# Ledger of designs, part 20: designed miniproteins, single chains, continued (4)

Each design is a single chain, and the fold is of that chain. pLDDT is the mean over its residues in the fold that is shown.

## One batch from the design tools (miniprotein)

Design m12663
Fold by ESMFold2-Fast:
Structure m12663 (fold): chain A 100 residues (1-100)
Amino acid sequence: SDIRKLTLALFWLAALATELEIHVRQKTPSSEIAKEVQRIFSQILDLTADFPELKALVQRAQAEILAAIQAGDYDRALELMDQLNDEATALARRIEEQLQ
């Protein structure tokens, strides 16, 4: 169901935020962080395929977060991840209202 896809996408975004924080704290190499972040974003993008506005938001944020990780700017990557979770949660609620 559409509501299930939206709920799972938000779950994976929250999980990604936690994983990114753990990797930064453990000083995981940026290449490994980028690889794992890309893997989780791939799962999120699959769940957002039927929701163009949410997909566009996630794609934009993925590019910005990966650029920050590549630059070694982990404070920026974490800030962008928090912003994505907030914006995606708000957008998903609006989409759910349209489905009811």
Scores: mean pLDDT 89

Design m12664
Fold by ESMFold2-Fast:
Structure m12664 (fold): chain A 100 residues (1-100)
Amino acid sequence: SLAEELQELAERAIEVVEEIYKSFKADPNTSPVELALVTAILSELYFARRIAEKNPQLAGEMLATALEQALALMEENPDKVSEEQKEELEEILERVRELL
């Protein structure tokens, strides 16, 4: 179902963003604002996963927004993230857009 596919995409995004969070937290050059932004993105992803069954349209929109924010943050911090992480999030975003 659409809800199940959005939940799986959200879970994949959460795994990648949690790794990014750990990298940002481990880097002493990470600003408090950058860490707060990663935390906010992660919260949006968890919420999208949570509501997907009840409101798949809103879940998809939230997931797309969170992924766009994550990709923007990665572009500003290329030394803290891998190309593989970026490619994975780009693939998830494309799939979310196909489902909406």
Scores: mean pLDDT 88

Design m12665
Fold by ESMFold2-Fast:
Structure m12665 (fold): chain A 100 residues (1-100)
Amino acid sequence: SEIEKEVQEVRKEVSDLAAKLFGAKSDEEMEAIVEEAKKYAKENYSPELAEMFEKAAEQMLEAVKEAREKGVSDADLVLRLGDLVVQFTEELEKYLKEKS
């Protein structure tokens, strides 16, 4: 189904975003990555999925900024980003079930 395919792509994009944010070296680089990802979502996904993606992207950006400001280890940051990806995946699965 078109919706199932779109949900799978959004899921992959959030995982890819988490990896890119982890690899970023400055706040400016992270902000540029998030803005590009948000623009892509708005242009390629339904309004509801784009909004969900934008919220997840903002939460990930804030988590990385806070972790780096507080001197959180790379291992702990990976766990935090992983938790956000899992939470978003659960929201996407709920959205898909409600659309059925």
Scores: mean pLDDT 85

Design m12666
Fold by ESMFold2-Fast:
Structure m12666 (fold): chain A 91 residues (1-91)
Amino acid sequence: SEREELLKEVDKLEEEVRRLIKEILELMKEGKIPILKGIGLVLRGIGLLFDLDLLKKEIEEGLPLEEARKRLERLKEELRLLKEELEELKK
């Protein structure tokens, strides 16, 4: 169903955010990015995970598919910007 496909997309995005947080923590440990900026990116990643978990629950509870898609697209864009900021911090 369309709801099942959206839930799969949310799960995939959650996995991408978790991998990004792990990468940020490794880069901080290796001294490859500034620690305070790395902490800021980790906190934003945790916020994305919270928003994705909330969206998943709302989709399961019957959130309209059009609204769910718009919210998912915003969260994808926030992840894209977070990845872009991380790349800028690497050099």
Scores: mean pLDDT 89

Design m12667
Fold by ESMFold2-Fast:
Structure m12667 (fold): chain A 74 residues (1-74)
Amino acid sequence: KLLVKVLDAVVKDNKVIIKSERVEEMELDDALAAQAAFNAEKKEEAEAAVNDPSKTVELKGVYTSAGSEAEWKA
């Protein structure tokens, strides 16, 4: 099994604010599929929010244990 870090975050004023993080076990293929599906779903919503600072978008990111979270941490 792969250890995957799951982040719950919000985007406000062009900043990513991490609300919580958890480590879960899952298969690599499942983790990559979940991340891809999440990114596709939220891309359009996030792009709309970037042009309106009064809007917030809740994001849930899935990263592998080998991945970097630099862009999610302020």
Scores: mean pLDDT 54

Design m12668
Fold by ESMFold2-Fast:
Structure m12668 (fold): chain A 70 residues (1-70)
Amino acid sequence: MRAEEYGRRLGEELGKQAGATGQPQSSETEVDGARVSVSAIPKGDNVEVVVSVTYPDGTVKVSRFTYPMP
C-alpha cells in the first residue's frame, strides 16, 4: 500500500477511535521508507485528523480531515 493510502486508512481508524473514546489518538510508522504520522484529536463535537507523510527525499504531504462525533 502506498504511504499516503496507508495514512488515510490509519487516519480513518484513529478518527473513529478518538470519536468513540473522546480521547486523542496518535500513531507514527514507516511505509516504504516514508514516515507516516497521524493524529486524531477531539475538538468539541468533531474529531480533527491530521496525516503527515514525509518521504525520504524530504517531500512532506499533509492532509486534514474532520469527522463529526457520534
Scores: mean pLDDT 79

Design m12669
Fold by ESMFold2-Fast:
Structure m12669 (fold): chain A 86 residues (1-86)
Amino acid sequence: DEKVKQFEEIKKELAKEMIASQREYEAALRDPATAEQVHIQLTIKMLLKLKAMESSPEEQVEYEKLADAQTGRIEALLASDARAAA
C-alpha cells in the first residue's frame, strides 16, 4: 500500500527528528525533570502530526495547530530551564 509506505517513512522521519531534538535539549537542559517534560511534549507533537495525516483537511488543520502549540510549550520549558537559578 502506497499510503502505508508514505506513513512509515514519515513516522521514521518524525522519530529521528524527536530523538535529535531531545538529545540537543538534554545537552542544554539543567533540570532532569524538565528534560522528561520536553520528551513527553515531543512525543505528543509526533502523535498529533501522525493523526493529522490520517484526518480530514479541517481536522488536519486543528491537529497541526495542536502540534505547533506543543512546540511553543517545548520552547517555554527551555526558556524556564535557562532562567532557573543554579
Scores: mean pLDDT 71

Design m12670
Fold by ESMFold2-Fast:
Structure m12670 (fold): chain A 57 residues (1-57)
Amino acid sequence: SAAELRALLLNAEFDAATALLLAQPAVPPSIRRLAEHFLEHYAPEEARARLAELLAR
């Protein structure tokens, strides 16, 4: 799912990326919360960069 999420973010498909994260049962709640905030509250390129770091953990 990390590769799919990165592809969606690279294409600026943020609501699809958010839906993918929320639908993933293996994503820890803390990661989901942070990714959701990044996609909704930060600039698109900033959200991409930070989410990539979260997925790398």
Scores: mean pLDDT 64

Design m12671
Fold by ESMFold2-Fast:
Structure m12671 (fold): chain A 106 residues (1-106)
Amino acid sequence: MSAREFLLKVLEKLNVPKELHEEIVDAVLNKDFSDEFIEKLAKKLNVEPDELARSLKILHEVAEMLEKGEPLEEIIKKLRELLKKAPPDTLVKKTLEASIEVLEES
């Protein structure tokens, strides 16, 4: 699975509106999310900016690991360790769960 394919599938599982998918994918792949980008996107998604920033950072790190050809089992292991520390009912937890599901379905 490509990094782009991974990101699109995660955004779909998180019920992110399709019109925002390409904008988010491009920002994540380029690690190009400014404070202004985060604030605007957080408002559109009705989420906390700090949670969105952490979630996008996680997605960027997974995308980089996929591009480097890291084994899926190692990526999933890292995400499961992060999931143990994630507070319940947060966007970060939902992002980690969706990421693990997408990678396990590969």
Scores: mean pLDDT 86

Design m12672
Fold by ESMFold2-Fast:
Structure m12672 (fold): chain A 97 residues (1-97)
Amino acid sequence: QAEQDAWDVELIKDKSPEAGYRLLLRVAGFDRETLDKLTPEQLKELARKAWLLLISRAMAKNYKKYGNTPEVQEKLKQYEADIKRLEAEIADILARA
């Protein structure tokens, strides 16, 4: 925890886009060791996909809670497909590291 807190403070001090991507990915649950293996381009791509995954998961959870209409079920199916696609794309980025 103390080591992780110190690392996160350094990211906050760094005003580069890369530090911003790293901080977002840390909040998303990626560990420092994983992120240190990524190039700046991979880091940016991973941050973008992780953000979309978080949104898609939140939307899917919300739709499961609030409706059973055909339109709601079709949107839920679309978000579930997006989640699977984004998880696969994230795995591919990590495999290239």
Scores: mean pLDDT 75

Design m12673
Fold by ESMFold2-Fast:
Structure m12673 (fold): chain A 58 residues (1-58)
Amino acid sequence: GPEFPASLQEEVQSLAKKVTADDAAEAVTKGLEKAQSGASGEEAANEIINELKEKIKK
């Protein structure tokens, strides 16, 4: 499972339900790219949340 706080996991899941599967996959990919560049799990989770919020605004 993801290595970040339960509250961030719940927010990611809640936001993912409001977007398409493709948009959710893109957001997760952006978070993984950030983690691979040395970001913490919290920073990666926040990237996923920000991407999902931008997809919702669209």
Scores: mean pLDDT 74

Design m12674
Fold by ESMFold2-Fast:
Structure m12674 (fold): chain A 88 residues (1-88)
Amino acid sequence: MSERELIELTLKEFAEIAKKYGLDELAKKAEEVAEQVPKMSIEEALEKFSEVMKQIMEAASQMPKEKQQAFLEEMREVLQRIGKLYEE
């Protein structure tokens, strides 16, 4: 898989987790960035991914502790799974 494909896949997976936790606006933003990733340079895709990650972390910081822990754990599992695809 290309680096762009991995970024796109990660953003789509993050959008699904955000929807699961009631963060509909953040999910929509992640989906919109994912749709644009194939048209971006790798540098632009990484910059937009970083912006989405910042908003995810801000949203997580406003959650109750138990919900925050579960949310961050699911995000970490996505990153670990996609990281393995990059190594293959």
Scores: mean pLDDT 80

Design m12675
Fold by ESMFold2-Fast:
Structure m12675 (fold): chain A 98 residues (1-98)
Amino acid sequence: ALSEEQIKKAKEIGKGGILYNENGEPITDIEIIDGKRVLKTEGLLPGDIKKPSTTPTQQAASLRVFGYEIGLEDDPSDTQPYTPLSPMIQKVLEKFGI
């Protein structure tokens, strides 16, 4: 995982598309798709980056869920922005003028 200092820098530099791997090395091969930061696997050596998608991808996925961009993936647990009131509760609220 990224250190707190790296996360702080990534939040500011992230506007420029720079992220850091688990080794603390800057990742320059980043593509922005629909406001999402995606690692370019082209030119990356597996030995240089330990699980290149774990640190920046996990952070991006977390921010996506919190930013309610849940329409990108089918997630049955987190895709309920609205819960309609049951007819029974609605009738009770109507009696109270609410």
Scores: mean pLDDT 42

Design m12676
Fold by ESMFold2-Fast:
Structure m12676 (fold): chain A 94 residues (1-94)
Amino acid sequence: SFLDKLAALLRELGISEEDQQRILTAIERGRANNSFSREERRALLEIAKPLTSSEDPRKRELGYFLLHMAGADAILDEEERRIALRLEVELLKE
C-alpha cells in the first residue's frame, strides 16, 4: 500500500520513530479525509523544513514531498515540485 511504501522509505532514510509516526498519522488522516487539518499540515511542515536543507538528496526529496502533501506548493520551485510529484507517483504504484 501507499502507507507501507512510505513507512519503508522513512525507515530506510533513518527518520526518527517519533517523526515516522507523526508523518504516517498525518498523511493517513489527510488522505482519508481528502483534506489536511492545520495541525496535520504544521506537523508535516516542521519535519520537512530541516529535510529540504539536507546534504542527502533522498532526504531533500522526502522534504519536498511532505511540503507538497501539506499544500505548501508555493514555497517549492518548479523542479522541487516535480521531484515531490515523482515520489508521490512512485509511492502510489503497486
Scores: mean pLDDT 85

Design m12677
Fold by ESMFold2-Fast:
Structure m12677 (fold): chain A 91 residues (1-91)
Amino acid sequence: MVSVLYARILAKQGKAEEAAKQFKEDAEFYLSRGLLPQAADSYFAAGIAYEALGKLDEAREWYRKASELYRQAFGPDHPFAKLAEEKAEEL
């Protein structure tokens, strides 16, 4: 299931704060297992949740972390790495 879409749905339902906490826990779990793409997806989802809460500085930090992990997993030219970087720069 696409964590990014799920984060946007939870944000619209007023559950963004709970979603952000869950995605951060998921990312730490995936990192402990060396699952970089899954960790990046979870950080990107946390960024979306914080953005929906109006916590733009926190959202930017999570988008940057997602971009770094996507670059490590797929390379710096990958669309996911570029998307996460763009989101961080828009805030």
Scores: mean pLDDT 77

Design m12678
Fold by ESMFold2-Fast:
Structure m12678 (fold): chain A 55 residues (1-55)
Amino acid sequence: GPLQVAADTLGLSPGELVDLMRRTGLDPEELAVGVESQTGADAEAVERALRKALE
C-alpha cells in the first residue's frame, strides 16, 4: 500500500517511518511529493496514508 511504498523509499519499515515522522515533525505532504518523484506513486494517496498512520 502507499505507506509501505513510502517506508521502502526511505529503507524503513512502516512503523519506523511513523516513529521518524512523529519524532522529527516531517510534513506528510513534502514526503509524499518526494516519494512520487522517486517511485511514481500517487502523492495524494501517499499523503493520506501517512496522515492516517499518524492518527
Scores: mean pLDDT 86

Design m12679
Fold by ESMFold2-Fast:
Structure m12679 (fold): chain A 77 residues (1-77)
Amino acid sequence: SAMEEEERRLRERIRESLAQLRKEKPLEDVIAFLEKQIEILRQLLAIETNPDMQRRIEILLAVYEEELKRLQEEKEG
């Protein structure tokens, strides 16, 4: 569906943005950025009443949490 295609494109854009950030910033700074963004997005999701906006925030959180876990594993390896 068009919505599923929009969600895929959103996930791709977020991942591209994070890949660019990783080229420009030290690992520790990217981790700190993601931790802060996740906290902000969780707070925003708690007060959001629009279902479409809730879904967008959920997608952002999922991608950021996935990347954060991956970077934390990279830091420990």
Scores: mean pLDDT 86

Design m12680
Fold by ESMFold2-Fast:
Structure m12680 (fold): chain A 55 residues (1-55)
Amino acid sequence: ETEKLREEFVKKLGELVRDPSKQAEALKAVGIFNRELEKDEKEGYKKALEYLQSV
């Protein structure tokens, strides 16, 4: 499950990084992931991916 969330997160993040207007959203998603990583890697990917899906 964590591997699938990681793949979806990386794919979505890559798509947003290609769009200059969405780089701020991409950076925020990375920040969300890093904040949660210390507690739970799976939750980090899940929350970051949910944010990326909302933009």
Scores: mean pLDDT 76

Design m12681
Fold by ESMFold2-Fast:
Structure m12681 (fold): chain A 72 residues (1-72)
Amino acid sequence: ALSREQARVQLELESLVGMFELARHLKMPKEVLEKIIRQMDALIEQARAQGIPITPEVQREVEEARRELERL
């Protein structure tokens, strides 16, 4: 089972990935997409600093979002 802290980080990251995909689908400006990626990066760094593991599935989703941003 996920810890409460890990579950919270997981849900927050999944929400940010969903926001990125929605913003991408709506063809929002690159600056909006960059802001979402910065929020994901900040949350990941905070989780690492606190020793909270991130699942491989969420890591893949975040990495895919970064690759999509690089193609813009």
Scores: mean pLDDT 83

Design m12682
Fold by ESMFold2-Fast:
Structure m12682 (fold): chain A 60 residues (1-60)
Amino acid sequence: SVPAPIDLSGLSPERRAALRAQMAAIIDAGQAAGLPSRDTVAAIVELKRAALEEERRRRE
């Protein structure tokens, strides 16, 4: 089953751009290390969750 996509629309364009750059770095590192795609996807999901949680806490 495909995981539900994480909604990033609550982030600023600058933070979304930084997050995309971090995701690209994770993909690149995973490819270089020969990691299975599922591990790379899991790392990206956790990165997105952490970014949304940080943004939420900044507003609280």
Scores: mean pLDDT 75

Design m12683
Fold by ESMFold2-Fast:
Structure m12683 (fold): chain A 111 residues (1-111)
Amino acid sequence: ALPAAAELEVSDVHRMTPEQIEAVVRDLVVGAARAGHTELRLHIGDVRTPEHLAAVYRGIAEGLEAAIAEGLRHAHVVITRDGEVIAELEGPAAEVAERARELAREYEALA
């Protein structure tokens, strides 16, 4: 009944607080898995600060950890700034979650 891949976008991230970013990203990722999608394609734009990048990566990691339990298998995440791709994560959902958690720690140290 549903397509395998969920295609989702979060825009104007630079206008959100870190707490709002983390919650929105996490909820979208979990929501896609709860809807029965096994693949996630997520575009996040415009991310401008290390604090915002840390929040994005925390949301991805937490969301994917929960989504894997719901049956999500693959994730492709593209992060942009001023229309340019600044980060791209793609692979098995467990590997993308692990990479996102590591990146969250790196950007938290810069904030």
Scores: mean pLDDT 87

Design m12684
Fold by ESMFold2-Fast:
Structure m12684 (fold): chain A 102 residues (1-102)
Amino acid sequence: NALDVINEIIKILKEAGFTNEQIIEFLRKLKDIVENSESVEEFVEKARQLIDELNVPEEHKERLLKKIDELASLIEQHGKDEVIRAIDIAEAFVLIEEVVSK
């Protein structure tokens, strides 16, 4: 399930000390990569670059890269729309958490 994989990515980012605002920015960039990649290979390359730019500890980076491989498998098997919807749902929940935390 794409939503479970996206939620695991969010958990890893929270463990690495990312704020809800930073997580929303990451999810938006990830969605853009999913929408604009012409192949699964291009998606993996661009998503790996996005993770490399995060400057997270190696342990967190390794876990995030495994989740990108899981998303790539889901895109190959089910297409982009399932992953895009999962990102949109996850972003909505993070936005709700931000509002409730005020």
Scores: mean pLDDT 85

Design m12685
Fold by ESMFold2-Fast:
Structure m12685 (fold): chain A 86 residues (1-86)
Amino acid sequence: MAKEEQELGKRLLLEAAYIAEIQGREDLAKEAREKAKEVKTLEEGEAEYRRILVELGYDEAEVDARLARDRELRPAALERREKELA
């Protein structure tokens, strides 16, 4: 489970890096990528994801909504893939 939490935290930070890059904030994209290498837990990844998106101009409520949506959609997408492989 710890490795899975670390992977999820890393994926969130890579998502934040992509959002920053698309918005022309390469400084924040680089920071997110570096944090992705260091993150150890999902909680740590979520905290850094929130910080970077807020710095990009999103409010915390919008970031919380994005995180909630990601949590909902990720399990459904993984379940669909598993059924396709079966």
Scores: mean pLDDT 74

Design m12686
Fold by ESMFold2-Fast:
Structure m12686 (fold): chain A 76 residues (1-76)
Amino acid sequence: MKPLSAELNEKLREIGQAIFNGDIEKAKKLLEETLKKLGKEEKSKEVNEKITKYVKEGNYLQASNTAASAITEAYS
């Protein structure tokens, strides 16, 4: 697998931190911007809907993992 760039690792950390801090709107915006830069803007709606679902279930770990998987797949 290709390693994540330092910039993508930083964005992934910011998104995860926003999710665990309960700032879900910030997390969704950061994810959308990151996916757009990777040429996968069309994925942002589906991924953000999954994050919203997991957050409503109280599953912040799965919400964070969903964001991470979307970014790593888009980068690969």
Scores: mean pLDDT 79

Design m12687
Fold by ESMFold2-Fast:
Structure m12687 (fold): chain A 107 residues (1-107)
Amino acid sequence: SEEYQKEIIEEIKSQMEDLVNLAREAAKEKLPDDEIVALIEGHLQSLRDILLLHRPKLTDEQKKEVIEMLKKTYEEILNEARKAGLSDEAIERIKELFQKTLEDFEA
């Protein structure tokens, strides 16, 4: 239903906002690069599972909205990681994790 689809989109948005907040807080605590990457990977894996589970129920317009939200989340996470002074290796790993999630959702 339209109502159900709206609830799914709102849940996805909330999960993405939680991921940005998690990354920001981990950066503030000055956690080691590998620990920050592991936290992002774990939360992104949970988000990926939710995205793939609900993808068949979404309209093409809603799928495009989710892709744009994922791209925005990606840029926000990269910005927080760069501000925290994460290594180039850690930044590249975060990019790979988001790229994989985006590719899997777009397939």
Scores: mean pLDDT 84

Design m12688
Fold by ESMFold2-Fast:
Structure m12688 (fold): chain A 91 residues (1-91)
Amino acid sequence: GLEEAEAFGREMQALMDESKKRLEDAAENGSVEETEKEYKEALARMDEMLARARALSRGPLGPLIVQAAQAGKGGMEAYGKYLIEKAKKKE
């Protein structure tokens, strides 16, 4: 129900925030290879969240949860690619 959707949203936001910090740190202080590794790990985590969102889609808020997870993954893909390109210009 609503509580599960809210809990999922908070967990997804925390995961995205942690993944962004790892990506930003790798891009600024690490190598291109480290940035690409963090990007792949971030996308894998987002894919797991999307699978969980689809499992929750059996409820009345299902479409909203799936849409939020898809948007989150898309944002992570775009930002991660941006940071990889930034890291490449540094090397």
Scores: mean pLDDT 81

Design m12689
Fold by ESMFold2-Fast:
Structure m12689 (fold): chain A 87 residues (1-87)
Amino acid sequence: KLEEAKRIVDEIAELVREKADPEEIREKQREFLELAKELELEELEELAEYVEELLEEARREKDLELEMTLGVLHVAIAVIKVIKKKE
């Protein structure tokens, strides 16, 4: 599931770079969130690091749309981690 979540992040990044339909990007973001909820804390930490690497790349490229989209995913991972720690 971790590898599947990483693949969806890559797909979201590609869709944003290609300036795809916002609805398609939103559907992939929903799919990502459902998968992320099923991950263990250790896997969520690794996923967060993966998104941070892509964020650094987006900042170097000055792709604001990609940076904002990946930032939202990073915040979502942080929220899920907090919820899981309380369980």
Scores: mean pLDDT 82

Design m12690
Fold by ESMFold2-Fast:
Structure m12690 (fold): chain A 74 residues (1-74)
Amino acid sequence: AAEADARGQAARDRLLKFYEEMAKETDPEKVRELARELGLPDIVADKVAEFVAGAKSPEEARQGLVDGLHAAGA
């Protein structure tokens, strides 16, 4: 199954770590760096960091990621 591939597992682990780091980190520079580590384009990373900045909780940080990706057209 595609989901059982070692490559798929590695990607899933990276996403999980990214969400965990984002949930506790609202510094725009750190969020941008995490997004770049996931292979997102700089423009998308900048938008994600912009929307995560000012988040008051891990839930808001995750919502900021979604809103930032949507605003960047991703």
Scores: mean pLDDT 64

Design m12691
Fold by ESMFold2-Fast:
Structure m12691 (fold): chain A 70 residues (1-70)
Amino acid sequence: MFERLVVVLKEGSNTEPIREVVEKYGGEILMKSPYHPNGLVIRVPKEKRDEVAEELLKLDGVEYVFTPLY
């Protein structure tokens, strides 16, 4: 089972480190968020959700990570 997360990046940030972390945990980037200008929608294995969120938050280019409420 997969969970969706939204990763919001700082303006001008490189998305490559986000892709590397997501792919390392067996997830993928689904799309650019329609609701957040610098947001990416990703999916990750449910059991690794918290680990992926923690690793993404360690990246300098990441402002915040959240679970969409829709």
Scores: mean pLDDT 80

Design m12692
Fold by ESMFold2-Fast:
Structure m12692 (fold): chain A 117 residues (1-117)
Amino acid sequence: MGTTLEELEEVLARAEEAIAAGDLAAATRALYEGLLMILQMAEQGAPFETLKRLAERLARLVERWLAQQPAVSEALRERIREVIEEIRNAETAEELKLALMRLAALLGEVEAEVAAA
């Protein structure tokens, strides 16, 4: 099934609302869903400019989400910042896709650290 731009915009809006409410569990879930939807759009051949705009919006939400999580280690925060810079510096859909895949793995590591705190 194809991911629609409208569905992704709704997921990103839910992530933003969850972050604003301090609901970190709901925010993490929505951020992960949004990330996977951008990856699906990339596989479906969505234009690079559209993918980059959406990925940069996701990256800004991840930065806001990360700022609300004191239990996350500085080492993991640094790795996430590096991947966000890879997203911002991506010049191709392939580079953007690889950065988003790395971000997905790091979001899983954040959930593990928060659960252990």
Scores: mean pLDDT 84

Design m12693
Fold by ESMFold2-Fast:
Structure m12693 (fold): chain A 81 residues (1-81)
Amino acid sequence: MSDAQKVAHAVALLRHAVREAERLGLSDEEKFRLLENLLRTLAKELPEGVLRRAVAETASTLDPRSRAILERAYRAVLEEL
């Protein structure tokens, strides 16, 4: 799988997680925990550059509130690595 395909796959997973969180009526903190857990899993499987690009691309497609939660979750995961 190419890096571009890995980015596209990670973007699809992140966008799906955000939509599911919205569908389930999760709080901002619950959305943060959901995204943090997904990003922690992806960080173990993907090169850092691929994950960084996937987060940036996903963030650009989200509303400001969801974007801020995703970016905060990504920062938290990077601080744990």
Scores: mean pLDDT 86

Design m12694
Fold by ESMFold2-Fast:
Structure m12694 (fold): chain A 70 residues (1-70)
Amino acid sequence: SPYKEKVKKMLEEIKKAIEEGKKEKLSLEEVEKKVTDIATKFAEENPDIPKELADELREEVIKLLEEYRK
């Protein structure tokens, strides 16, 4: 599915933002803003994404942000 490749790319961008945030010692709030901006852009470009894939994406994003808190 073309959505799966786009989701993978978006998750890679989110992971990169988290790693850059750790390197720059950004606050969780600043990293959450960057992640939200990436997710918002993805949603605007992919309004017809399947619900199941969108739900999986939300779960993975929450997990990645939770890892940043540690």
Scores: mean pLDDT 77

Design m12695
Fold by ESMFold2-Fast:
Structure m12695 (fold): chain A 73 residues (1-73)
Amino acid sequence: MEEQKEISELIRKLVAENPDMTLEEIEEVLKKRGYEIVLTGAKTGRDFREGTTFLVKTKDGKIIQVTVPKVEL
């Protein structure tokens, strides 16, 4: 889905620039775009950078699975 790619790229970009960003700060960025994290094992931007899968509630109320692939240098 289009939203999965948008969320994945947004987080990938954020954690590439700010690996110490907290889960709370990432959630705030997503909320500004109408997304809410429902379930995640990640605690920091570094966890997202290492690759993670999580559940997000979209602005229309759908629950979708989003995968952020490991960021390679």
Scores: mean pLDDT 72

Design m12696
Fold by ESMFold2-Fast:
Structure m12696 (fold): chain A 91 residues (1-91)
Amino acid sequence: SHMSKEEKIEKLAKELRELAEKYGEIEVILISPEGVTKRYVITKDTPEEEIRKIAEEAVENEQIILILPLDPKLREEVKKAWEELLEKLKE
């Protein structure tokens, strides 16, 4: 029931690879507890070692991970959903 850090890293790396293969390209945003952001672009051609390093950074530093497709149509759908959510949260 408890996942080790190594198991979390392996699972995240696999998920990032699968998403990059599905969408061609993804943007990965790592957000620290202090609100500092780092942005990475992963493609189907990105080496496994590089993907694993991104996963290690996220897991070891307990960062929030936001994954966005780089496809313009899918990115616009995500933006539209976010705008609709923000309108519902207005006073």
Scores: mean pLDDT 74

